# Designs tried in a protein design run: designed miniproteins, single chains. Part 81

Each design is a single chain, and the fold is of that chain. pLDDT is the mean over its residues in the fold that is shown.

## One batch from the design tools (miniprotein)

Design m2984
Fold by ESMFold2-Fast:
Structure m2984 (fold): chain A 67 residues (1-67)
Amino acid sequence: MDVERMIRLVEEALKLATDPEVKRLLETALRLLREGQVAAALAGLREALELATDPEVKRLLEEALRA
């Protein structure tokens, strides 16, 4: 798992996200990743992916989960 790459992908997804709940989940996941709480961040990213409707946001989150 490449945490630095995951952070970059989540930051890109956050720039594109327009849904307030998706944005909140991505902001929380970024904080958790920076704190080293990777398992909690992954749970939040999966929830964000389920709520996301933008295909590019979904693609970035799928890539982050594979990093």
Scores: mean pLDDT 84

Design m2985
Fold by ESMFold2-Fast:
Structure m2985 (fold): chain A 89 residues (1-89)
Amino acid sequence: PIAPQTVTLQTPTATATATAVFDPSEGGGAGSTVVKRGPVDNLTLTSGQTKSRKAVTSVLTSPDLVNVRQTMSLAGHTPYTAPQLSAAP
């Protein structure tokens, strides 16, 4: 069965959640957790996929509006693309 994967992004201004659907039967991905973090962003992925997917969604956790664009690539242990975050005044 194919299950949607949720990616949570944490920033100093707001928390954003990115949801993407992966096909584990197609990529033959490994069942592993990938955690990427930086000085500003924090990303947690609870599945190992061998397929790249771009997910854009945001959850307003503060008076800021967050627009997050995130690209994930787990094929060949490629690091995910850093999320592009834009906070509204």
Scores: mean pLDDT 34

Design m2986
Fold by ESMFold2-Fast:
Structure m2986 (fold): chain A 67 residues (1-67)
Amino acid sequence: MEKAKEAVEAILAGDIEKARELAESLKETNPEASEYLLKAAEAAQQGDIVAATEYAKKALEAARKAE
């Protein structure tokens, strides 16, 4: 959960590189959360704040289910 939260905060701050690193670190423990975080980072990089927020919410839900 904590790494997923940190990745979402990085996305919101515009730190796309940090968000991607955190998403990659989750691939083994929570691949679903990792996938949504990568999609959120891509949407944020493109300036699609709505899509980025939706994917970030899905990532946090996936991270919560794994714990």
Scores: mean pLDDT 80

Design m2987
Fold by ESMFold2-Fast:
Structure m2987 (fold): chain A 60 residues (1-60)
Amino acid sequence: MTELDLSKYSDEEAKELIAKEARRLGIEPVTEELVEAALKLLKAGVPTIEIAVQMAVRFG
């Protein structure tokens, strides 16, 4: 996957992209806690939404 430049997205837009990717990966339920954890990981330097979502599911 291509690296996402988060500086070009609002937190709300980034959360929508995260939720969409989590659903694409078959993750249900997509909770607000999962979306917030993945957003925090992306802001911490995780290169893709897919990796951030997978890490959020496994590690929080």
Scores: mean pLDDT 74

Design m2988
Fold by ESMFold2-Fast:
Structure m2988 (fold): chain A 61 residues (1-61)
Amino acid sequence: SSQEQQVQQQAQEQTKAAIKHIQAQGKRQGLSDAEIQQLIDKAKQGIQDVLQSQLQQIQQQ
């Protein structure tokens, strides 16, 4: 459905924004590449969890 495509696109845009923000802030705060990557991985997981929940809700009546 168009709604499924919309939430998928929103999740992709949120992921891109989160990566850029975490990289910029992490570098400014002197975090290691490993710490920055962990924060990115956690952000991606959170976005995916929300996306899956939204897709389940859309697929239900």
Scores: mean pLDDT 85

Design m2989
Fold by ESMFold2-Fast:
Structure m2989 (fold): chain A 65 residues (1-65)
Amino acid sequence: SSGLEAAERKVVELYLQGKISVEQANQIGKALRDLAAGKISKEEFKERVREILPEELAEEIIEAL
């Protein structure tokens, strides 16, 4: 979906800006793939992102979704 693509682009953008690590980008990328495959809910995705990143960066990805 366009929301998933927007969230993926935001992850790449934050990584290229040096705001998140490659490990964090990979963890969120896995969560996005799990969400796209229907393995996790949007709620579970939001919880995972908030566990991986500081609040401000987590919200940027969640808002892009």
Scores: mean pLDDT 88

Design m2990
Fold by ESMFold2-Fast:
Structure m2990 (fold): chain A 82 residues (1-82)
Amino acid sequence: METVTLEGDFVLPRPLTPEEAEEAAKFIEDRLKSVPGVLEVKVEATPDRIHVTVTVKKEAYDAAREALSQAAMEVARRAGEL
């Protein structure tokens, strides 16, 4: 089985509170884990930046990338941007 590492790093429109950062990290992790072919998700959230590392089956790469993009946009929307 061939796997690929997908990484995403994005800056937020405003600093998050610790509680908001925890909720954002959990939302991204849950969203990505729901994608078939995703094997591992690591989310590192600071107040102004979120870094995501995903280990995914090669055939599921595009689906995982799209899910990450959508999750990032939703987090930004909740932070009051978009």
Scores: mean pLDDT 79

Design m2991
Fold by ESMFold2-Fast:
Structure m2991 (fold): chain A 59 residues (1-59)
Amino acid sequence: MEKYREGLELDIEASLLYMKAEILRRYGGDEEEAEKLREEARRLEEEGRRLIEEAKAEA
C-alpha cells in the first residue's frame, strides 16, 4: 500500500518536471536547465514505476 502511493507520487512529480522542461524549451529558457529537469523526471519515473510494480506484486 505505502509503496504504491510513493510510486504514484513520484510519477506525478516526474510528469510535472517534464512539463516544466517543455515550457522552458518553448519559451526560450535555459536548455541546460531543461535537460537537467528531464533527467530528474526520468529518474523519478523509473523509481515510481518500480515501486508500483513491486506493490502490485506484493498485493
Scores: mean pLDDT 80

Design m2992
Fold by ESMFold2-Fast:
Structure m2992 (fold): chain A 61 residues (1-61)
Amino acid sequence: AAEARAAIDAAVAAANAAGASLEEVRKRVEQAIRSVPGVVATSVTIERTPDGYRVTVELAT
């Protein structure tokens, strides 16, 4: 769980730094989740803020 959360946070930070679109942010988050075996996302919410995208993910192991 912690490894998946760190991967998701890193993907979101990188996407925001690159000025990525909503779809690119979603895609990078999905890739980050897939990189960690035994973890699935039950919910993914992406919100646009003035500081970039905010992503809330519910994970199950």
Scores: mean pLDDT 77

Design m2993
Fold by ESMFold2-Fast:
Structure m2993 (fold): chain A 120 residues (1-120)
Amino acid sequence: ATARDVTSLRVERVYEPELGTEVEVITVHIGAARSEAQRAENRAVLEEAIERARRALKEGRPVALVLGFAGFEATEEDIPLLEEVRRLLAYVAETIPSFREAARRQIAALEAMIARIRAR
């Protein structure tokens, strides 16, 4: 298996010159799920990323969220989680200049995913 097949969460600090401060960058890579256990792990990792981002925002710290969806198979039960991710990406697009375009692309991908789930 390549590194792309593995679900991972990475946290870095990146200086944002326009904000005059460091931003906590949470990078989530969702690998291909080959079992229910791996699907549960993918969901748990995404939930952890959301909680880290919410904690940073509550503490007044700027945060960016970066997502890779290599194998995330979402269901209707995941829509509230995806909507929360979309809200965090909207914050990033408005607030964090270096991640604005990446956040906008991820929002479009999430909205397309949610629309496909709802169009059953």
Scores: mean pLDDT 79

Design m2994
Fold by ESMFold2-Fast:
Structure m2994 (fold): chain A 73 residues (1-73)
Amino acid sequence: SEKNKKLLKLAREYTADVLTVIGDTFQAVVDEARANNWSSEETMKKFNERVPEMQKKLAELKAKYEEEVKKIE
């Protein structure tokens, strides 16, 4: 089914985008920690401060994915 192929492609692209957002967020914190020689406690605090923005981006990706699925179904 052509619809099933499109849905599978969207699911793969959505998964890749989610992993990119998460990976970029963690990499940014790791890079800052290395540059500033942060303790584990300081690094964890910075991760927690970045979580709301990461969650916002993930919510936007989910909304986009759901709208694209809606167009195919």
Scores: mean pLDDT 87

Design m2995
Fold by ESMFold2-Fast:
Structure m2995 (fold): chain A 70 residues (1-70)
Amino acid sequence: SAEEFLERAEKALKEGNYKEAIDYATQALAVSPGDPELQARALELLSEAYKKLGNDEMAETARRGAEAVR
């Protein structure tokens, strides 16, 4: 489920596994097309993970995406 992917993404992010966090957050986004709040949470996690990897462009894109779906 989207919630399980979000939980895995949050855990990976906390443990410093940023690429794994991106993978799980992307999967959460893919399985939540009808849920703006789940999409926003996934995009927020993507933004934080990309920021931790130094990919400021992708982090900003994800941040704006999260605001757009709310």
Scores: mean pLDDT 86

Design m2996
Fold by ESMFold2-Fast:
Structure m2996 (fold): chain A 74 residues (1-74)
Amino acid sequence: MSLLEKLEELAKKIVEALKKEDWETAKKLEEEMGKILQEIRESGDEEAIKKANEIMKKLQAEAGAIEQKKEALK
């Protein structure tokens, strides 16, 4: 399994944890994701770094949408 595949899987798990308001699990998964991002950066693979950045942007957008939806209910 590639580092990028692990990153995508972690991103999916983080989104699910955020939807369930399982902040402890989300934090642990974000720590694991940080380690994988560091390995990708250290690899010097520009294409992998670019794809990792796109995965992170998608995760950030999904997390923001979840937060906005919760605020809109108040």
Scores: mean pLDDT 78

Design m2997
Fold by ESMFold2-Fast:
Structure m2997 (fold): chain A 69 residues (1-69)
Amino acid sequence: MTEEEIRKRLEELQREGVRLVIENPEAVLAKAPEIRALLDEAERHLEEGDLEKAQEAIDKAEAILREVR
């Protein structure tokens, strides 16, 4: 996966997170610190050029968001 694709996924997850807070605020807010930490980790790895670790952090954040659906 390219850096551009990873950044697009990060933006999509941030947008999805906002939507889920509106739809199910209690469940999403309980997970928000964990999701935020994973998104920050993904951004850090992306800045370092470690696309594989950035992708792993995004996949973990996406899995948590799926859990609250």
Scores: mean pLDDT 76

Design m2998
Fold by ESMFold2-Fast:
Structure m2998 (fold): chain A 66 residues (1-66)
Amino acid sequence: SNLEEAGKLAKEAAEALKAGKYEEAIKLSQRAIELAKQSPDKSAGAAVVGGAKEILEEAKRKLEEL
């Protein structure tokens, strides 16, 4: 499902951020947000969007430091 794929991408984004792969973390977070927004489960989708947005903003901030 789009929600399961979004959750997986958000987790991969968090791991990329942790590994210093900021551009990958940004890309994965953006994909996670897009997929989560397409979920028929709006509550679960909103939770994934929130988590992915936090990873996205952190990755952008870290990339700006390079």
Scores: mean pLDDT 82

Design m2999
Fold by ESMFold2-Fast:
Structure m2999 (fold): chain A 88 residues (1-88)
Amino acid sequence: IKLSEKQKKALETFVEENDDLIESFGLDPENPGHREALLKYLERELAEYDKDGDGTISKEEFKEFLEDLLKDNPDKEKKIKELMSLLD
């Protein structure tokens, strides 16, 4: 599965800017290895959201992934809007 350059950059930016997300996975936001591990995990998980089997992640599949990822986050709607804007 091929993630677009924008999708990869969006995930990298999101992980970098969201220490609370890193902590929610039981990781240390001050540890660069933990940030990289989470980013790689999220890229792998996002690749499994290819429901059409076309080898690419659509904007809607990416949004669904984010809604699942952030379902218990009180700032879910704001964070999704911010990340989706990085894809435009």
Scores: mean pLDDT 74

Design m3000
Fold by ESMFold2-Fast:
Structure m3000 (fold): chain A 118 residues (1-118)
Amino acid sequence: VEELIAKGKELYRQGKFEEAKEYFEKAIKLDPNNAEAWNNLGKALRGLGKFDEALEYYEKAIKLDPNFAEAYANKGRVYYAQGKLEEAREYFKKAIELDPNNGIAVSGLLEVEKKLLE
């Protein structure tokens, strides 16, 4: 399972989102309770522009690990991309509460606050 996730992450870093998705799906088939695999599948789907599916899989990751700060930050990024600024703000705040050093959530919250003040 770890090896499949590692390969998927490498493909994701290369921008090969369809191939990354396939590896994360294989990891989930072997271990459906792996929150990291669900979160990474959501990231690959976001890379493909499939925002509703990405949100569903981030939610599965959160259900498996309610303290998974990265999954909350990733939900915030999807809502931000959809123009749902209030939802994006709440998820970035939740990610920061769980991990104050989560750079994605900190940067995302600043961008949301700027847009809400305009």
Scores: mean pLDDT 86

Design m3001
Fold by ESMFold2-Fast:
Structure m3001 (fold): chain A 64 residues (1-64)
Amino acid sequence: KVEELIKALEDEDPEVRTQAAKELGEIGDPRAVEPLKRALARETPTGDVAVRKAILQALNKILS
């Protein structure tokens, strides 16, 4: 469910965060927009590029 995926965006494992962002993008639920924006703010530019890309793609899908 969306709430579980939103929680997974805060996981310690970058793979879990990447998967959560991808699934939220596929679902397209607007409830995920603010959590995804917060997750993006937490990711550093020098951190996990895959996580940042997944979040940006999810936001683009939901907001399109």
Scores: mean pLDDT 79

Design m3002
Fold by ESMFold2-Fast:
Order: C-alpha cells, then sequence, then structure tokens
Structure m3002 (fold): chain A 76 residues (1-76)
C-alpha cells in the first residue's frame, strides 16, 4: 500500500531530523507520517506519531525518537 510506505518513509525522516536536533523538521515529518498512517488505517502508528509531535514540541527529542520507533514497530 502506497500510504503505508509513505507513513514509514516520513516516520524514518522524522527520526533522522530529531537525531540532528531539528525540532521543526521532526514535527513536520511526524505530522505527515501521522496523516498517511490515518489514511492507511494504521491507528496505533498515527497515535505514536502524535505522541512524538507532543514530545518534540516540549523539546524532548529522546522521547520523540522512541515514539517514532514504536510507530514503525506497529507497521513493520
Amino acid sequence: DELRKKAIEYLKKAIEAAKKGDVEEAIEYASLAARYALEAGLEDAARYAAKAIDAAKNGDLESAIEYLKKAIETIE
């Protein structure tokens, strides 16, 4: 499914942005991932992506990365 592939792609991009300390880019990619996950019916992945966005907004990039990894685990 193309939407599932896009969700995984943007989750991985969000992780890389967060690892670089780029809060704005991490939030943007996580938001795209959440949207594609919801469109694909991947509710758990979308929920973890949303938690990652909240963590990143609070400056907690370590927790954001953990939530993004959990989102990928629910898909893969």
Scores: mean pLDDT 88

Design m3003
Fold by ESMFold2-Fast:
Structure m3003 (fold): chain A 55 residues (1-55)
Amino acid sequence: SPEIAEEDERLRRHEATVVERLRAQGASDEEIARTRARLEAARDRHLADLRARAA
């Protein structure tokens, strides 16, 4: 679905912005990795839910 692809891209851009902000604030690589993992898990769950609703 184009809509799901657009949502994935939007969430990935948000993730990149959050990571950049954390780096600017002096966050450790470990903190960034943990935050990235949480955001990726949330994105995967959200997109899976959207796909299930589209079926």
Scores: mean pLDDT 86

Design m3004
Fold by ESMFold2-Fast:
Structure m3004 (fold): chain A 66 residues (1-66)
Amino acid sequence: SGLEEAEKLIKEGRYRLAIGLLEEELKGHPDDAELWALLGKAYEKLGQYEKAKEAYEKALSIDPNL
């Protein structure tokens, strides 16, 4: 799945590729809290903290237990 592939890319340090994949997956699944959380993690790893915060806030608005 796109979620599993994005997690693998993040583990491999391929953060920009993970972001591109996650953005495409989110076009089809905009209310998937796990995809938003992974997008936040990828931005955080790149030092893009404002974008990471926005993605995490979106994830928590969908699922506060994430």
Scores: mean pLDDT 87

Design m3005
Fold by ESMFold2-Fast:
Structure m3005 (fold): chain A 107 residues (1-107)
Amino acid sequence: LAEKAYEAGLKVGELAAATPGAETVIVSAAADMRDAAEALAEGIREGSGGKARVEVRLSDDPATRAGRVIGVAIAAPKASNEETAALSQQAKQYLADAGLPLATPLD
């Protein structure tokens, strides 16, 4: 998982760096997926050339209903809701292409 997460992170980081106003990328995962979440975050930092701030959020909640999944969201405060949704969808597609179990970003 960690190797696949890192590779997906490189693509997400490149997307964030290419997106005007993208300031923060949030990585969400179950606490037992910490290594995969940290690998994804490292990939995002490297793929962005250090331009993106990456926040890792881990959950110990009984949202084990999520099937121990990982998620990503790109925050662009000046972008429209449609643009933010499109960026999040593209980032999730990179996780899917890498074979990672996907989650909806935790609220």
Scores: mean pLDDT 69

Design m3006
Fold by ESMFold2-Fast:
Structure m3006 (fold): chain A 67 residues (1-67)
Amino acid sequence: SALQQGELYKQKAIEALKKGDGNAAAIHAGAAATYYRQAGNDEQAAKMLAAARAAHRGDLEKALELL
């Protein structure tokens, strides 16, 4: 389901952040946002997108807070 895919990509984003890989985290958080939106969870989609933006600019601590 879209919700299960959102949770999967959210976990991949968290793992990437723990490894210091902001680029991978941004990609995975962006994917999670798309799946949460498909599931009708706009609040989680917005948080994932904010986390992706934080990770992209190198703010890994802020990205982890949003996930």
Scores: mean pLDDT 89

Design m3007
Fold by ESMFold2-Fast:
Structure m3007 (fold): chain A 61 residues (1-61)
Amino acid sequence: GSEVDADALLSDEEVARAYAERIAKDWGTPEEEEIERLAKSIRTVVKNGRADVAEQRAAAA
């Protein structure tokens, strides 16, 4: 669970971890080591995606 009470921080790591858990669960083998490795990959994609989307939206305005 990624809930950290009322003072929850929405970080790239937390988002990547939640996504990795969903993917691992869908694959039927939710192992923490695999989830952590997957979260690192997703985090990189999220960071790159955020920069690209921000540039596209700025150009679209």
Scores: mean pLDDT 63

Design m3008
Fold by ESMFold2-Fast:
Structure m3008 (fold): chain A 56 residues (1-56)
Amino acid sequence: GPALEAARRALAEVERTGSEEAIRRAEDAIVRAMNQGHTEEATALGRRLAAVVRAL
């Protein structure tokens, strides 16, 4: 759904820029997807975000 698409796009922006602003937007988008019931997919995106941030 739109919340998952937004989370995926925000994560791609973190991979592209590494900026603190992009990381915050990705965290917010993942939380919104989680709150809309996309628990499994949002959890996977959160783990990927953590891995990307560690690699910056």
Scores: mean pLDDT 86

Design m3009
Fold by ESMFold2-Fast:
Structure m3009 (fold): chain A 87 residues (1-87)
Amino acid sequence: MKSLETAKKVVEELSKKYPDVKFILSEMSSLDAILNGYGGSEGHIVIQDLDTGQRIVVDGSDEEKLRQAIEDMINNGHKNIRVIALY
């Protein structure tokens, strides 16, 4: 899936840049994401801080926007980040 490939690429790059940040990459159906309160649709990526529960949804085709959203969370002190590719 394109969203998973984008998420893998960005997470691998950011794991190298920020070795002290824990990343968890996963997949979820858009229906399960809605049912679990994450929101989003097929091809979107949900970024969640596991310590606070704060979440952001981005288009899974936009690598730059995904990278920026995750780096903004890191710059705000979030160090335990789940990235969920929606299918």
Scores: mean pLDDT 81

Design m3010
Fold by ESMFold2-Fast:
Structure m3010 (fold): chain A 69 residues (1-69)
Amino acid sequence: AQDYALRGLEKYHLGQYEEAVSDYTQAIELDPSLPSIAQIYYARGLAYYNLKQYEEAISDYEEALKLSP
């Protein structure tokens, strides 16, 4: 789970936003109890924003805020 989150971050920095979304999604699904789960939702939201998928980005930002108030 954590390894998928780190790989997603690497894909994001390479501009591979669709792959970043895929890796972040795997991280969330494999371990939704990760201490960094709020940051993973936020990072996936940033990737969605770069893909111009604004509804998905907003949804992930709201989930991140809910998990890390």
Scores: mean pLDDT 83

Design m3011
Fold by ESMFold2-Fast:
Structure m3011 (fold): chain A 83 residues (1-83)
Amino acid sequence: GDLEAAAENFEKAAEAAKAGDVRKAAVYQTAGMILVTTAELSEEVREKLKELVKKADEALDAGDYEKAAEYLEEAAELAREAA
């Protein structure tokens, strides 16, 4: 389903972030959020996912790849739980 696919994309984004590959992290992060947008889930879960992805993006911009990966891993877990 869309949420399982979103989780997979967030997991790949986290791996890319750990490797310092900002471009790949951004691509997978964006793909995950598109899937979240089309998924049936509560507004509370949607808002939490948006906040985690925003924090990951801010961490990537700051060069804090470990923190970015942590936020993306949290987003992946939340998406899997909501699926």
Scores: mean pLDDT 85

Design m3012
Fold by ESMFold2-Fast:
Parts: C-alpha cells; sequence; structure tokens
Structure m3012 (fold): chain A 62 residues (1-62)
C-alpha cells in the first residue's frame, strides 16, 4: 500500500493539491515507518508545496 500511496501523492502533486499530497505522504510514513520524511511531507503540504510533499512521501516509502 505504500507504493499506492506514493502514486496518489505524485498524482496530487501533478494536480497541485498540496493537502492531498501531504495526506498521502503522511500515510506512506505510517506504513513504512519513515517518520522523518512523513514529517517533511506534512510541512511541505502546510507550506502549499504539493511537489515537495509528494517527493518527501515517495522518499519515505523507499
Amino acid sequence: SAEKSAEAAKKAAEEGDAAAAGTAGVQMNLESGNREYGRKAAQAAADGDAEGAAEYGVKGAE
């Protein structure tokens, strides 16, 4: 499911939906245990950075 969350995060970033990208990034962190990247994804989403939120989410799932 982390891979599916990564795909969702990337799609949300392509659509400019920072909140959706951040939510997917945090979900990936909960599934993979990479809390640091999940925290960075949430911060990027709060800053309106959909691309950054998705990137940190994907890195956390790797």
Scores: mean pLDDT 70

Design m3013
Fold by ESMFold2-Fast:
Structure m3013 (fold): chain A 76 residues (1-76)
Amino acid sequence: DEANKLEIEGAKAYRAGDYEKAAELYKKAAEIEESPSILTGLAKAYKELGKNEEADKYIQKALELDPNHQGAKNLA
């Protein structure tokens, strides 16, 4: 599962504080599969980069796919 692999790599980059790399990896994962968890990870990385407008767009998408996704709701 390519999207899952990229999501795991994105999460590792995020935990390491490499938010630019995390955003890149999550973006690649989202291009394969737009899951609420992947979109939430991307939004978290964008918020850490100060890209709040971009982050808000991905949170909105995540909630459109799953209105009950706790990670996305916590960021909204």
Scores: mean pLDDT 86

Design m3014
Fold by ESMFold2-Fast:
Structure m3014 (fold): chain A 88 residues (1-88)
Amino acid sequence: SPDEERLMEQLFNVADKNGDGKISLEEFRELLETMFPELQLSDEEVKELFEEADKDKDGVLSKEEFFALLKKILDELLAKAAEARAAR
């Protein structure tokens, strides 16, 4: 949706602190700690998510890889919230 795309672009710009159009593991970790502190992901879990999204294995995320990873995280959070409601 346009709102989702806008959010993703804002998150990319926040994470891309040096403006090089790529997201490092450190920038991604800082974004998650700042924007999604409720996830309480360990350093190892963040690294695993990053490495799964880094399909070309260049050690950085492109804008497309970053959007796909964030969408996956948001979709999993929404699914978990829906499952908790259905378990009533």
Scores: mean pLDDT 74

Design m3015
Fold by ESMFold2-Fast:
Structure m3015 (fold): chain A 67 residues (1-67)
Amino acid sequence: MSNEEILKELERLAKEAEKAKNVEEAAEIVRKAEELVKQLSPEYKEKGEKILKKIEDIAKRLALEEG
């Protein structure tokens, strides 16, 4: 998988995270996104981390709403 393909997959995961029905689904998407970011070269890492942060923020919001 190329850096461009990884970024494309991260964007897809971000869209799926917005559709997540519960914290468990969001957490699974975050886990997948973290594994993808680890595969990025240094030049793309900041871009990938920005998308990952968006996914993490969605998961945190869902967790807060569950409490």
Scores: mean pLDDT 81

Design m3016
Fold by ESMFold2-Fast:
Structure m3016 (fold): chain A 87 residues (1-87)
Amino acid sequence: MDEAVKKFIELLEKAKEAAKKGDLEEAAKYLVEADKLFEKYRDKMSDEQKKKVLEAASEVQETIASLPEEDQKKLAEYAEKLVKEEE
């Protein structure tokens, strides 16, 4: 479980870094991977582990909100396409 939490935080940190650099497609990939990982392990996570995950996700959301509106839309489009492609 700690391993899954570490991977989730690492993916969110990579997403944040990619978004800050304007690598929107790469940021979307990391966000989608993080979401899939959370969905897989959420029922096995403690409340403390979920809180840490939410804190990391909040930082990423703030970073995305600071991007130009056009970049926010592109990121969302990449993420939507990746989610549909995996299903």
Scores: mean pLDDT 79

Design m3017
Fold by ESMFold2-Fast:
Structure m3017 (fold): chain A 64 residues (1-64)
Amino acid sequence: LVDEARKAYEEGNYEEAVKLFREAWKRGELTSPEDFDLAAEAAEKLGNWAEAVSFRTLAVMARK
C-alpha cells in the first residue's frame, strides 16, 4: 500500500495517492514521517486542507 501510494504521488496521481495513504493509515502501515508528509502534500494538491493538516500533525508526532 505505502509503496503504491508513493508511486501514485510520483506519477502526479494525487487522488489515488491520498486514497492509498488513507488505506495504509487504516491498516497501521503508514508510520514514517516522510510518508505522512507525502500524504499531506497530496491532500494539499487536491485542496483538502483539513486532511493535509491531519497528516502534517501525524508527521510531527512520528518525528517524536
Scores: mean pLDDT 80

Design m3018
Fold by ESMFold2-Fast:
Structure m3018 (fold): chain A 95 residues (1-95)
Amino acid sequence: MVTMSKEELKKLILEFLDFAATHKLLPPGGLFSLSGYLSQLGLKDTSRYAFDKAVELMEKNVIGGEEALEILKELVRRMKAEGLEIPQSLLNKLK
């Protein structure tokens, strides 16, 4: 419902991903926000994936660990496939 510039959306997406990769945490609230930002950028497939995973992690009461890390890697893969450029520094944190 909040409309932001494409540059602000990209910044918020990348800041969330960098935070999540650094701390190995993927809070469902952050994923719901990420889904909204991705939808506004037109990355509809990644947006839907983020929403579905936010629901799944909320149901499991999981915000970190291996499952969250695998979801984070898949989010980055899908974002790249839909044309979002991911900084190498962020990619290095996921290995």
Scores: mean pLDDT 81

Design m3019
Fold by ESMFold2-Fast:
Structure m3019 (fold): chain A 61 residues (1-61)
Amino acid sequence: MELSEAEKRFFEILTQLLNGEISLEEAKELIRNDPLLSEEQKESAIKMLEQIHESRLAHQA
């Protein structure tokens, strides 16, 4: 299944966040500044990143 450029970009940011290479705030900043994403897509992506980050913290706590 081929991913769109926006989906590929989102997965890059998500992978960096999950690997601990960037913080949640840095991941959000990358999403906000991504010219390939609409404002609606940015809002959805940020909410998804926050939910994933909370889930990760719950498993590590």
Scores: mean pLDDT 75

Design m3020
Fold by ESMFold2-Fast:
Structure m3020 (fold): chain A 69 residues (1-69)
Amino acid sequence: MKKVEEAEKKVKELEQRANQLIDEATKYYSEAAKGTPEEQKKYLEKARKLVDEARQAMLEAGKIRDEVK
């Protein structure tokens, strides 16, 4: 059962990372709303990349959970 605990730890790490990435993306969305059109474009691009990375982390966490049923 040690492998189950290690898998759960990895899942929590991935979920925490995803939450941090979403928080960062939210800050960039907020900055984009206050900026010039040029700044908006840059911040939105950064936010989208962070959201995509968070999605990948959540998918990886889900796969680990499926392995450890």
Scores: mean pLDDT 80

Design m3021
Fold by ESMFold2-Fast:
Structure m3021 (fold): chain A 58 residues (1-58)
Amino acid sequence: MEEERRLKEAIELAKRAVEALLAEGYSEEEAKELTYKALLSLGYSEEEAKEAVKAAFE
């Protein structure tokens, strides 16, 4: 997959994961950490996961 497409997919997944976690009562910091770890487990790089999580809150 192209890097641009991978990052866009990661951002979309991060936004959905954050929304779901916040709806379940997790804090913003917990949602960020859990989403970051989830993206890493899906095969995204540390850099891609960090950028996606930041974009989800911006």
Scores: mean pLDDT 80

